# Ledger of designs, part 67: designed miniproteins, single chains, continued (2)

Each design is a single chain, and the fold is of that chain. pLDDT is the mean over its residues in the fold that is shown.

## One batch from the design tools (miniprotein)

Design m6446
Fold by ESMFold2-Fast:
Structure m6446 (fold): chain A 74 residues (1-74)
Amino acid sequence: MSEALRLEAEAGVYEIAAAVYKRLKDLEGAIEYLEKAIELLRKALEVAEGEMKERIERNLKATEEELEELKKEL
């Protein structure tokens, strides 16, 4: 597995955890895991190229938007 794929996969795990916490109405937990996912996606972008970079950039933007919406619910 490339470093970019590994970081993307780890970010995905944190995105799933955030979704679980959001469903439980634990907004603080959801925010924490989304912030961890964003950090990993940013690291993945540093080493990603081509179509993978475009995919990760789209995921990063969507995750940042979700984080901002959750912060408004606090």
Scores: mean pLDDT 85

Design m6447
Fold by ESMFold2-Fast:
Structure m6447 (fold): chain A 57 residues (1-57)
Amino acid sequence: MSAEEAGEKVREAALEAGYDERGAEALGQIAKREAEKGVDPEEIVRNAVESLRRNKP
């Protein structure tokens, strides 16, 4: 998974969890940036999806 794909998946998951477009885009950008720094993109997406399910807006 690429950094861009990780960002897109986290943005989509945030929208599904009830975040607005601005909040979802910010979370997606954070995920992309972390993947670009060398964090595993698959792990970023998995952890973000689990967190979004537990911490609804």
Scores: mean pLDDT 80

Design m6448
Fold by ESMFold2-Fast:
Structure m6448 (fold): chain A 88 residues (1-88)
Amino acid sequence: SVISLVEKALNELAEEAYKRGLTADEIRTLMRQAAESLREVLKKLDKEKIQKEAKTKGMDYETMVRNAAHRYRLAGLDEVAEVLRELA
């Protein structure tokens, strides 16, 4: 799903930033900026098509988005969690 691809991209970005010696605060700032940039791309995607795919896979789209947002919130990345919730 689009949410899974976004999570994968953000997690890979965080891992690379850590390997390059960025601090936790710098990584949080970078991930927030990346999530904001992704929001503009995601606005152009067909929400109905994404919802239909989620339903076909036995997952409620709203629940999928909520669970993803909750994972980032538990990691202290509230701004990333907020961007993900806007996809619901």
Scores: mean pLDDT 70

Design m6449
Fold by ESMFold2-Fast:
Structure m6449 (fold): chain A 90 residues (1-90)
Amino acid sequence: MALRYRMFGDGNFKAGKYEEAIYSYEKAIELDPTDWRAWHNLGLAYEKLGKKDEAIEAYQKSIEQDPTDNESKANLYRLLGDEEKAKEAA
């Protein structure tokens, strides 16, 4: 069930439906809060809507679930204004 909500979120994100993507990713996380991909993509969707603080929290949660999520690390450091760490993570 969680995987299906993440897939629906991915489909909505790809279609530019960022609010619908957020809803689907939040449902995926409610069912499986360890799904780092749902947290990562939630962060991307929040960035598309200009919700910087929410994006930061989502990327932090993704990294907590999978410390090897270098894309979330790069995005997190970029949003925090740490350009050096963002470049190192990418």
Scores: mean pLDDT 83

Design m6450
Fold by ESMFold2-Fast:
Structure m6450 (fold): chain A 85 residues (1-85)
Amino acid sequence: AEKLIEEIKKEIEKIKKENNGKVTLGDVIAAIHDAMGKFKLPEEKKKKAEEAVRKAALELKKNVDDIVSEEEVEKILEALKKGLE
């Protein structure tokens, strides 16, 4: 889980640099899917991760086009980490 979260954080920082510090919820979700594919996560783990991220996004009341803060990104990644347990 930790190495997966580190990879997602690196991808998010790359997106930030390319978009003048702006990251959307959709960007975070895309980075998560990309990292899960890169780590070859089994489908059962991907499903748990997707459900955890969906629940966190609902709690933040954000749509995929909405900009997310660093604190909101950390909440999503923490939920993902717990969902993968």
Scores: mean pLDDT 80

Design m6451
Fold by ESMFold2-Fast:
Structure m6451 (fold): chain A 98 residues (1-98)
Amino acid sequence: DVEKNEQQIIDDLINWLQTVANLSKEEAQEILNRLRELGLLQEFINFASLALAKGPEEFKKLVNLVKDLLKQNYSAEEILQKIYNFLSPNRPLDPVET
């Protein structure tokens, strides 16, 4: 059941947002809803999994970054670019590959 599997992943993500990132359930749902509207929900699930694998502090930093970007009404493209820069092993100030 594809829908049941997606809902379970979303429920786990909401729980991690509450327990690891110290968000309320309403804040967690609002973030995921906004990301879904921007078409970034799947990318965020992938990034959240990568951040959690690095540790709870990396996950908190990612969630706080995304929360701030959504609050400032950044576009989907800008949010993705800032998340890639956050997760990139290269320094975000090196422009030579663009």
Scores: mean pLDDT 75

Design m6452
Fold by ESMFold2-Fast:
Structure m6452 (fold): chain A 55 residues (1-55)
Amino acid sequence: MSLMELLTQVYLGKASEEEIREAVYGITGYLGKLAGWSEEEVREWAEEMLELILS
């Protein structure tokens, strides 16, 4: 599932919190590796994004 499809599923209430967490951490980790982010930066970004999605 693409990030956009996952976000749409979240908005429609069809994705589980676990699926959202897995995808956000996966994508953020991948992007962080490409951008040279630290593990702490990846974690902070993923958790902030999860707060916005799950709030």
Scores: mean pLDDT 73

Design m6453
Fold by ESMFold2-Fast:
Structure m6453 (fold): chain A 67 residues (1-67)
Amino acid sequence: ASGPEEAGRGAREAMLAAGASEEEAEKVYRAVNQAPTAEAADRAGAGAYLGAASGDRKFLERQIAAG
């Protein structure tokens, strides 16, 4: 389905806009696409975006890992 792919791309674009690296953005893209539910995908994207917006790379890394 195109839904997870589109959501993943949106999250990746938001991460890049927030100043995240392409590697960090790709991790978010994968996390959203591999999420088992829409709720899990939303959590993965939101958590990663909060990490990126904070400017704290370690915080971003933890948020991506937490999903």
Scores: mean pLDDT 67

Design m6454
Fold by ESMFold2-Fast:
Structure m6454 (fold): chain A 80 residues (1-80)
Amino acid sequence: MSPAEYLEALKEALSKRILSLGSSHAEEAVKTLEKAAEYAKKYAEALEAGDEEKAKEYEKKLAEYEKKFQELKEKIEKEA
């Protein structure tokens, strides 16, 4: 499975779990995961095309959304 396919499957599983928690941050966390999956796909496509510049750009964006998701996860945990 490609990294993008793996992230899409993980996104579906995590989104269902996060929404079931009933947190006020659940929707934002799901949207952040969707953006992370989008940039993971773009990163994989850039690597396949040999576009190192775009690959680095999308890798940076992916890392930013992963960090945002971690921050939202911590907020959800504080509400629990």
Scores: mean pLDDT 75

Design m6455
Fold by ESMFold2-Fast:
Structure m6455 (fold): chain A 72 residues (1-72)
Amino acid sequence: EAEELRKEGEKAEKEGKLEEAAKLYVRAAVLYAQQGDFRGAAESLRKAAKVFEQLGKLDNAELLLAAAEQLE
């Protein structure tokens, strides 16, 4: 479920597995959106954006933040 992927992403982020965390957050966002939970999707995209900022991928982070704003 989307909630489980988000929690796995949080665990990966705490363990410093930033690439894994970003993938899990994006996958969670897709599942939240498919379920009609656009708030959950937006929150997951913002978490992914934060991880991309830590990876130095600022353009990717900005695109994800813009996508999150469009969902709300």
Scores: mean pLDDT 84

Design m6456
Fold by ESMFold2-Fast:
Structure m6456 (fold): chain A 69 residues (1-69)
Amino acid sequence: GANAAARAAVDAATDLSRAARFALRLLLHEYPVEAITEEDVRRVATALGLSPADIERAVAFLRRLKEAV
């Protein structure tokens, strides 16, 4: 399904930090990829203590995931 493909893409993303991948995996555990917003990524990543650069990379990655669905 779309979430399985999204999780595989996150796990394969060498340009994302481990923390950024963890934030995206948490959201994909709770929600289908189509329902995840940029605000959800920013909120979770901020709560996990990710740097502003890691937050923006995670948001950019979500945009690409949503284009693939």
Scores: mean pLDDT 83

Design m6457
Fold by ESMFold2-Fast:
Structure m6457 (fold): chain A 56 residues (1-56)
Amino acid sequence: AEELIEELARMLGTSKENALAWVELYKEDPYLASGLAEKEAGPEARELLERAAKAL
């Protein structure tokens, strides 16, 4: 879980706290969060966000 959050933060160019906010957005609206993450940092960011959300 922690490692996935760190990787997500690194990939999105943000803090761990903001990466956790991305995970919360994914729990609320997975479709919106996935689309936004992919636009920010590509399909790898979307995939990593999904993995982080499932690990938490």
Scores: mean pLDDT 81

Design m6458
Fold by ESMFold2-Fast:
Structure m6458 (fold): chain A 83 residues (1-83)
Amino acid sequence: SETEEAIKLAEELMKDKLYKDAVSILEAYLKKNPKDAETLIYLGEAYYKLGKYEEAIKYYEKAKKLGSGELKKRAEENLEKVK
């Protein structure tokens, strides 16, 4: 799916420490799919790696609100690490 492709590319960029590029890809996808909780989690993680903690918190909180099950749990766990 387009979500899986965007996330896989973002994961590869983040592995290479290209966090700004990962943000760009994830934000472009999120504009088309604004309620995608998994993309919101990865975007939060990319901002966290950039040291932009306020942005990371914002995206994790949005992912927690929109997600369910494992995705909601991942957002909650990421919020605990950044706050």
Scores: mean pLDDT 84

Design m6460
Fold by ESMFold2-Fast:
Structure m6460 (fold): chain A 77 residues (1-77)
Amino acid sequence: MELSPLERRILRLLARRPLTQSELARELGVSPATVSRHLRRLLERGLVRKRRVGRRTLYELSPKGSALVEEELRAER
């Protein structure tokens, strides 16, 4: 699967904890619109899922996304 550098960074951030689109944008230093485009692709690939908590939408790793991040972190370590 082809992941952009930004998509790989999103997955690594979500491996630490669930985050909102706005939190991801702040952590990555990009616009919320940029994060939204990449989150859409990650959702379509089944690598992340979204959950509504009150008025917020949290994004979290799917089991497939978690496995991919673990593999990439092992290759980097």
Scores: mean pLDDT 81

Design m6461
Fold by ESMFold2-Fast:
Structure m6461 (fold): chain A 70 residues (1-70)
Amino acid sequence: VEEATKAFIEEAKPLAEEILEARAEGTEEGLRRARELERELLELLKRKAQEVYPEKAEFIEAKAAELLAA
């Protein structure tokens, strides 16, 4: 679990930084880019969570769908 969490953080860190930079630009194009990157980050989180908790895969899928719809 700890190893999978560290791997996720390593993959998510540059994506999270790019999202923050895009939002900091304060432009419509920056906000559009940030939203696309936020969806990529959520998809990455979903996949990593399903790898760590395969028995909860359906629950994780449903939860990710709720977050994407919001």
Scores: mean pLDDT 74

Design m6462
Fold by ESMFold2-Fast:
Structure m6462 (fold): chain A 70 residues (1-70)
Amino acid sequence: MDEKKLEVVGLLREAAEEAYKEAGGDEEKALELAARRIGERTGVAPEEVIAASRDEEKARELVERMAERL
């Protein structure tokens, strides 16, 4: 379980790094690009990823859902 959550965190970090590089320092654009990439890789809606970035409990629930899919 914890190993799968670490795998999800790694995937989220990779998507965020790629998005920040592509966005050229625009944090709002980077968040949108990261949410899209995470959604494509995990099957969750980009809107859920963006909501989770603003809510710690939603972030925890989303990570658990992603870990279950891996």
Scores: mean pLDDT 75

Design m6463
Fold by ESMFold2-Fast:
Structure m6463 (fold): chain A 55 residues (1-55)
Amino acid sequence: SREEILALVDEMFAAVQAGDVERYEEVRKRLVELTAGDPELWRFAEEHFLALAEA
């Protein structure tokens, strides 16, 4: 679901801010699996991540 994707993107961003490479890789892998075969859904995830990075 989109709600699950947003939650994973938030976790991924938190891992980046904490410097937790292992956590980042785990969350990113889950996100890739959830968006597999849907480029629009992956783009939605990327846009949310970029919005967090620009804040």
Scores: mean pLDDT 81

Design m6464
Fold by ESMFold2-Fast:
Structure m6464 (fold): chain A 91 residues (1-91)
Amino acid sequence: SLSEEELLDKFLLISALLNSDEEAFIASGIDENIEVLKQALEYAEKKGNKLLQARVLDLLGKIYELQGKYELSEKYYKKAKEIYDELGDKR
């Protein structure tokens, strides 16, 4: 299992690759990246970190969109949006 620091570092790397170099993201292993993000989601849920939870859900939505899994992508985007909306003006 990855440490908290390793999960956050990998989350940031996955986010950066997906936003800047989708080909490098694909080459890095989509299924492996999904597994890391699922671990990061579990970590965020255990810690009550709603902002991290929303960010991870948003990335999962984008990854499923790239895979052509549109219904699954929409599900994850909606979950992320619900959390962002809850966080709204409450800083």
Scores: mean pLDDT 82

Design m6465
Fold by ESMFold2-Fast:
Structure m6465 (fold): chain A 110 residues (1-110)
Amino acid sequence: SLEELRARARRIVAAVEAHPHADLVRDLVDLEKYPGASLIIDNPMSLSIIQARIDAGEIRSLEELEALFEQMVEQYKLLYREGSEKLLQVEELQAHARALLEAARAELAA
């Protein structure tokens, strides 16, 4: 059901927010710390925006939620240097989010 899907989406976002490195993606990128980010990011995404879209009823599937997480992570990968600690932390967060979505799909299919 749509209500069950929305409840699962909220739990997934809460679980991602509980991750040790969620602070890297919670809010929109700080343009003072990353000058020029606005020139390479056309559609800014953060955990706060994803949460707002879930609450507004704009997320209709786990596939849509996954697409938003991937968009958010790809955005931060553009900002962080290859081999940097922050890039590795964002990649760990991406793996965590993917695992949560896979588990949610398995539960929804059962």
Scores: mean pLDDT 79

Design m6466
Fold by ESMFold2-Fast:
Structure m6466 (fold): chain A 71 residues (1-71)
Amino acid sequence: MKYTLVADHWWDRLGEDAVEIASKLDKSKSYLVEVGPFDDIKEIEERLKKLGHKNVTVKRGNLNTVTITEK
């Protein structure tokens, strides 16, 4: 089952949320994160990779959400 972790106001503070999520990433977990409908998934993934998380996958959900998984 996916865990709803760090899913809080990603869109309000994209830069801060990227750093916060990166600091909490655990390779055994998936994170459900709220984002704006026009937020670029690739930009979010690239930002996480720039912060040292090279094995993250970001996928858009059906609503204003993405799932983040580190392998």
Scores: mean pLDDT 58

Design m6467
Fold by ESMFold2-Fast:
Structure m6467 (fold): chain A 62 residues (1-62)
Amino acid sequence: MRERLEEEMERGVLRIAAAVALVVGEKEGNEEAVEAAREALRAAEAGDLEAAREAVRRAFAL
């Protein structure tokens, strides 16, 4: 029960982080960051939190 709520909260945070990375990447013209951010959004929506974390980390590193 508690772990399910924590997972949903993390999913929400990852979606927000990915959306921020997408906007920043588009404004900077960084196509690799934009693609990583889109991957993060897809993974978070699919419930793959590990893939979403990796994609968000990659998007912000680019």
Scores: mean pLDDT 79

Design m6468
Fold by ESMFold2-Fast:
Structure m6468 (fold): chain A 61 residues (1-61)
Amino acid sequence: MVKVGDLESLQKFLDELAEIAELEPEEREKRFEELSKKYGLPKSLIRRLARGAYLRRQANR
């Protein structure tokens, strides 16, 4: 996906963030940098979104 304007794109993005949040800290930082570059979002915002996605995924376990 190249933009998160659509609901489907947003859901896919959040799912990817939830997966990244489960990685080791070093791998998470690398993936956050990739997403920051890809979507033009601050890395701090991506970390915040990933935390939210992770918690949502935990609620579904």
Scores: mean pLDDT 73

Design m6469
Fold by ESMFold2-Fast:
Structure m6469 (fold): chain A 83 residues (1-83)
Amino acid sequence: VPRLPREEVLRFVDELEKRPVTLNELMAAILLAATSDDAEAYVRVARIAHKQGLTDIARFVYEKALELDPDNEEARKLLEELK
């Protein structure tokens, strides 16, 4: 399965950060982050979910970021805030 280029994934996530997003757009962003295997893309998607009040989705996506990069301090700190 070919991974989407990181630059394209981050461009899509950047656009979603600028406005309220639908659940379908958030799900698409999660899937795109998964194809990139990029912890930072997951963290950014999780922050969008958290901002929208979707705490369960945000928690899940932060946990995915930590699976890829256990040393990601931002993901760890933000996941702690969702307790």
Scores: mean pLDDT 76

Design m6470
Fold by ESMFold2-Fast:
Structure m6470 (fold): chain A 50 residues (1-50)
Amino acid sequence: SMTVSEEIKKLIEEYKKKYGRLPDDDELIELMVKKGYSRGLVRAALGLMT
């Protein structure tokens, strides 16, 4: 199964292909939450403080 880190990496690549830039942390968090991941889990995976 895909880990949250693998899903983040895939999402960054798809975002870059679509928009021609890297997503901001806030954009990445919201996109991951829409995919069904918890906000806290995504923030932790990105090394952000809660």
Scores: mean pLDDT 78

Design m6471
Fold by ESMFold2-Fast:
Structure m6471 (fold): chain A 56 residues (1-56)
Amino acid sequence: SMELLEELKRIKEILKTEKDPVVRRIAIKEAKKLIKKADPKHPIVQELKELIKELE
């Protein structure tokens, strides 16, 4: 859905810009929840998985 794609874009920006490690951890958990609802073939899902791997 368009709403899910917008949420994925929003959480990606948070993960790229957030400096607070507590807020970042919460954002990673939220990103993982959104990824489970998303089309795994969509480029943004792969981008988020790579970003999460870099941050963990």
Scores: mean pLDDT 82

Design m6472
Fold by ESMFold2-Fast:
Structure m6472 (fold): chain A 84 residues (1-84)
Amino acid sequence: SEEIDRIVEAFRRHARYLFETKPLEEAREDVLDSVKALLRHLGFSDEEIQEVLERLKKAFDEHGDDPEAFIEAVERILREALEK
């Protein structure tokens, strides 16, 4: 979907900006808050939002302190959620 591609690309740029301008831990928290706000704006249920946030938290744990790996994980997880 062209709409999904635009949303995911815009969010990837936002996440990269956060990781380039903030300490890693603060950037991780801001990414989670931004995903929550985005999905809520798009009409996702609290249950659907919580599932996505849990997947992101697991991906952050798996990727340690690698910002590029986190950004790729965010893109993948967000794309999967939006394609449902």
Scores: mean pLDDT 81

Design m6473
Fold by ESMFold2-Fast:
Structure m6473 (fold): chain A 89 residues (1-89)
Amino acid sequence: NPEEILEKEKREAEKEAIEEARKKWEAGEGLEIDNASDKEKAAYVAIVRKVLKELGKVIHAVAFISYDEEGKKVTQTVVYVEDLKEYLT
């Protein structure tokens, strides 16, 4: 059942996001999201947001990693609160 597989993948991604977010915040670092497109970044950010909200933590700075047309790694740091919803739309 494809829906069951996707749900399990979501749960596992959420658990990994919890651990990643916890480590990053404890280290005083932002969250890193490695993604090739805005749509993929939005999906991952939605998962991380849900996880951090459950932990009672707020994302002040999130690092997005993407690649330009030359294949160079580009890191963009963005501050989110309500802007997270604006970024996802």
Scores: mean pLDDT 53

Design m6474
Fold by ESMFold2-Fast:
Structure m6474 (fold): chain A 71 residues (1-71)
Amino acid sequence: PSKEETLKLLEEIKKRSEEKGHEKLVKAAEEAIRKLKEGASPEEALAIAARGAVEDGDDESHAKILEFLSS
């Protein structure tokens, strides 16, 4: 996936997680966005967000991240 598409997905996940109160995923998404802007790969950023989704039990966000990684 492109960096632009990955940033858009991470920002969407962050917003949704804030609405649900999934604080671990919010922090993971913020870290992923920061690292991606610092030159990390889309795959590395998505892996960080995926761990946050697992930690908060957000199966929907985790599934979306894995689907995006396989694109």
Scores: mean pLDDT 84

Design m6475
Fold by ESMFold2-Fast:
Structure m6475 (fold): chain A 62 residues (1-62)
Amino acid sequence: LTEEQEREIEVALAEIWSAIAKLDAQKGRKDDAISFLERQLARATDPEAKRILEETLEEIKK
């Protein structure tokens, strides 16, 4: 894979993880969703992926 393709995959994964976390929060697992996203954010390297995860965390924390 090229570095550009790896970054595109990281962004796609951030979108998927954000969707999963939002569903978990909707089902009453808000603390689990926050913990999961914080772990993914700590591992994220791409700025756009980090932005997606951070925005989703703020949305769930509200």
Scores: mean pLDDT 82

Design m6476
Fold by ESMFold2-Fast:
Structure m6476 (fold): chain A 77 residues (1-77)
Amino acid sequence: MTLEELKEKAKEVLEEAEKLIEEYKDDEEVVKLAKEAVEYAKKALEAKTEEEAKKYLLEAEIYIGLAYIVVGVNKLV
């Protein structure tokens, strides 16, 4: 995966995380995790190397995944 491809994925994660913040704005845990994903996605977009971009993208993907887990758990009642 190239630096360009990693930044493309980071942009997708950023947009997805921002949508989660808007959709679940009353769920503090979801918003907190989605905001972490936004911060790491932004760091991936500013990365100067593939290794740095990959590291930050992985962190962003972990946090957005955790946000989706919280959304899922809330639906289990």
Scores: mean pLDDT 82

Design m6477
Fold by ESMFold2-Fast:
Structure m6477 (fold): chain A 80 residues (1-80)
Amino acid sequence: MRRAQQLGYQGMQLALNGGDGTDVAQTVTDLIRTSQTPASRELGRIIMTAQSRVDAGQTVDPSDLQRQVDRSIDRIRRSM
């Protein structure tokens, strides 16, 4: 549980800071491998979408992304 939460927040921070897409993809893969729940796949999709927007030069609201990640982590917690 704690590892999935840590990987979710790590992926979010990497996406927001304009990290390499490979690093974000690896973090998402580790997250899904760790929890193996539909909620972890949804969290991965949220993180990858944010990274794609940042790469496209679009503005991503950190507070909105944080709320989405928090809700997804709560769903993972209830599923594990």
Scores: mean pLDDT 78

Design m6478
Fold by ESMFold2-Fast:
Structure m6478 (fold): chain A 74 residues (1-74)
Amino acid sequence: LTLNTDKSSYPVGKSIIGTTTPGAKVTISGPGVNQEIPVYNGFFSFDTSSLSPGEYTLTAELDGKSVSKTITIE
């Protein structure tokens, strides 16, 4: 199971671009947010324009396994 993003820090309003193992579910959690990000063939994108500055955790889950990555929105 993999979880990668193009950056570790994003200005508010820039999209997070990432990849995961195909079939994995990706969620984002942090200040005021806990939602699933749609994944298409291991690729995902999430618009940060609705996010407050702070630390967020991306979690990829597949077949009872999970990996997490912290990103910063500023």
Scores: mean pLDDT 79

Design m6479
Fold by ESMFold2-Fast:
Structure m6479 (fold): chain A 86 residues (1-86)
Amino acid sequence: MKAVATVVARAAPGITREQALNAVREALKDVPGVLDVHVHLDPEAGRITVGVIADSPESAEKALQAAIDALRSLGATVVDARVTPL
C-alpha cells in the first residue's frame, strides 16, 4: 500500500525552492521505495511544503524523517509532519 509523507515548514530567510528540493532529494537517495518528490515554496508566507510518495508506509516514515532533517539543516522550522496511506 502506497503512502505519502508530508512536511510543512517555515522557511529561513533566503531559502529557495531549488535549495529545498535539492537538499530533500539528496537526503532521500538512501531511502528505498521513494516514488516521487515535490516541493512547494510560498516565499511571501515563508512556507515550504514537501510531499514524498513512497511504495509503503514504512518507506514513507523513513522519507518523512529524512525530509525533516534536510529542511532543518537549511534552517527551516518544521511545523507539521505526517504520513497518510494512499
Scores: mean pLDDT 82

Design m6480
Fold by ESMFold2-Fast:
Structure m6480 (fold): chain A 96 residues (1-96)
Amino acid sequence: RREELLRRLREALERARAAAEAGDVEAALEAAEEALELLDELRRLGAPAEVIRELAEELLEVVMAIMRASEDAPLETRLRLIGLALRLIGLILDAE
């Protein structure tokens, strides 16, 4: 189960990166939100704090890239991105 979640999380990260590179902000945001849900489930299943921090840092990099691509995006989209970034920062800090 944990291995399957990790695989799905990495797949979601790759989809988010690809969509961000293509300028598809909505697809990138949906993939990033899926990755965060999978990351939170991994944390609840007792994945090591080091693994959670590393994955949260990778996902935060992707979210920051989406934010740069979406400066002209609707307020709702930008607020979703800010919410993702804040949750990821919280996960990184909790892993200390």
Scores: mean pLDDT 82

Design m6481
Fold by ESMFold2-Fast:
Structure m6481 (fold): chain A 100 residues (1-100)
Amino acid sequence: SAVERAERALDLLLEHGRRLAAARSVEEVEAENAALLAGLRALGMPEEELAIVEASARRTIEALRAETDPARRALLLELYEGTLLVYAAARLVAAKREEK
């Protein structure tokens, strides 16, 4: 069901956010972003939605490469993770509403 897919996507993003918080380099963040996109594709996320996630990931990587302050880098990662979680939560709410 749409609800089951949305719940799996939220679980994947929560686990991924924990791994992203542990990343020590831009290269590790890129690897985790690639794993997230592969996981979302495997869950059947439409290509149009995947393109939005990929664009957000790309912008975050570009910002991280330009930023030399560790505190600002941490904030960029927190903002990126928060944006993905809000998106996943909104999709879950929408899916549950359609089943009523």
Scores: mean pLDDT 79

Design m6482
Fold by ESMFold2-Fast:
Structure m6482 (fold): chain A 87 residues (1-87)
Amino acid sequence: MAEELLREGERAFEEGDYEKALELYERALRLAEEAGDKELVARALEGIGRVLEKLGDPRAKEYYKKALEIQVEIGIEKLVEAVEKTF
């Protein structure tokens, strides 16, 4: 369950265990990708970005960009669905 791993990763992050949070978010990312769940993929990428930022890793920016790109795609899909249901 990718969502459970995200919850555990968020808890580890809040506790300051950034290495554990990173491992949990990376596992959540793999499961979310296998499930085709774009929302969970974006959340996992954002979580990885936050951990890398706390660790001073310059890769944080790339993970935030990837998460944003997926969130934009989800937003466009939701807007298209709303328009199709209205008209």
Scores: mean pLDDT 83

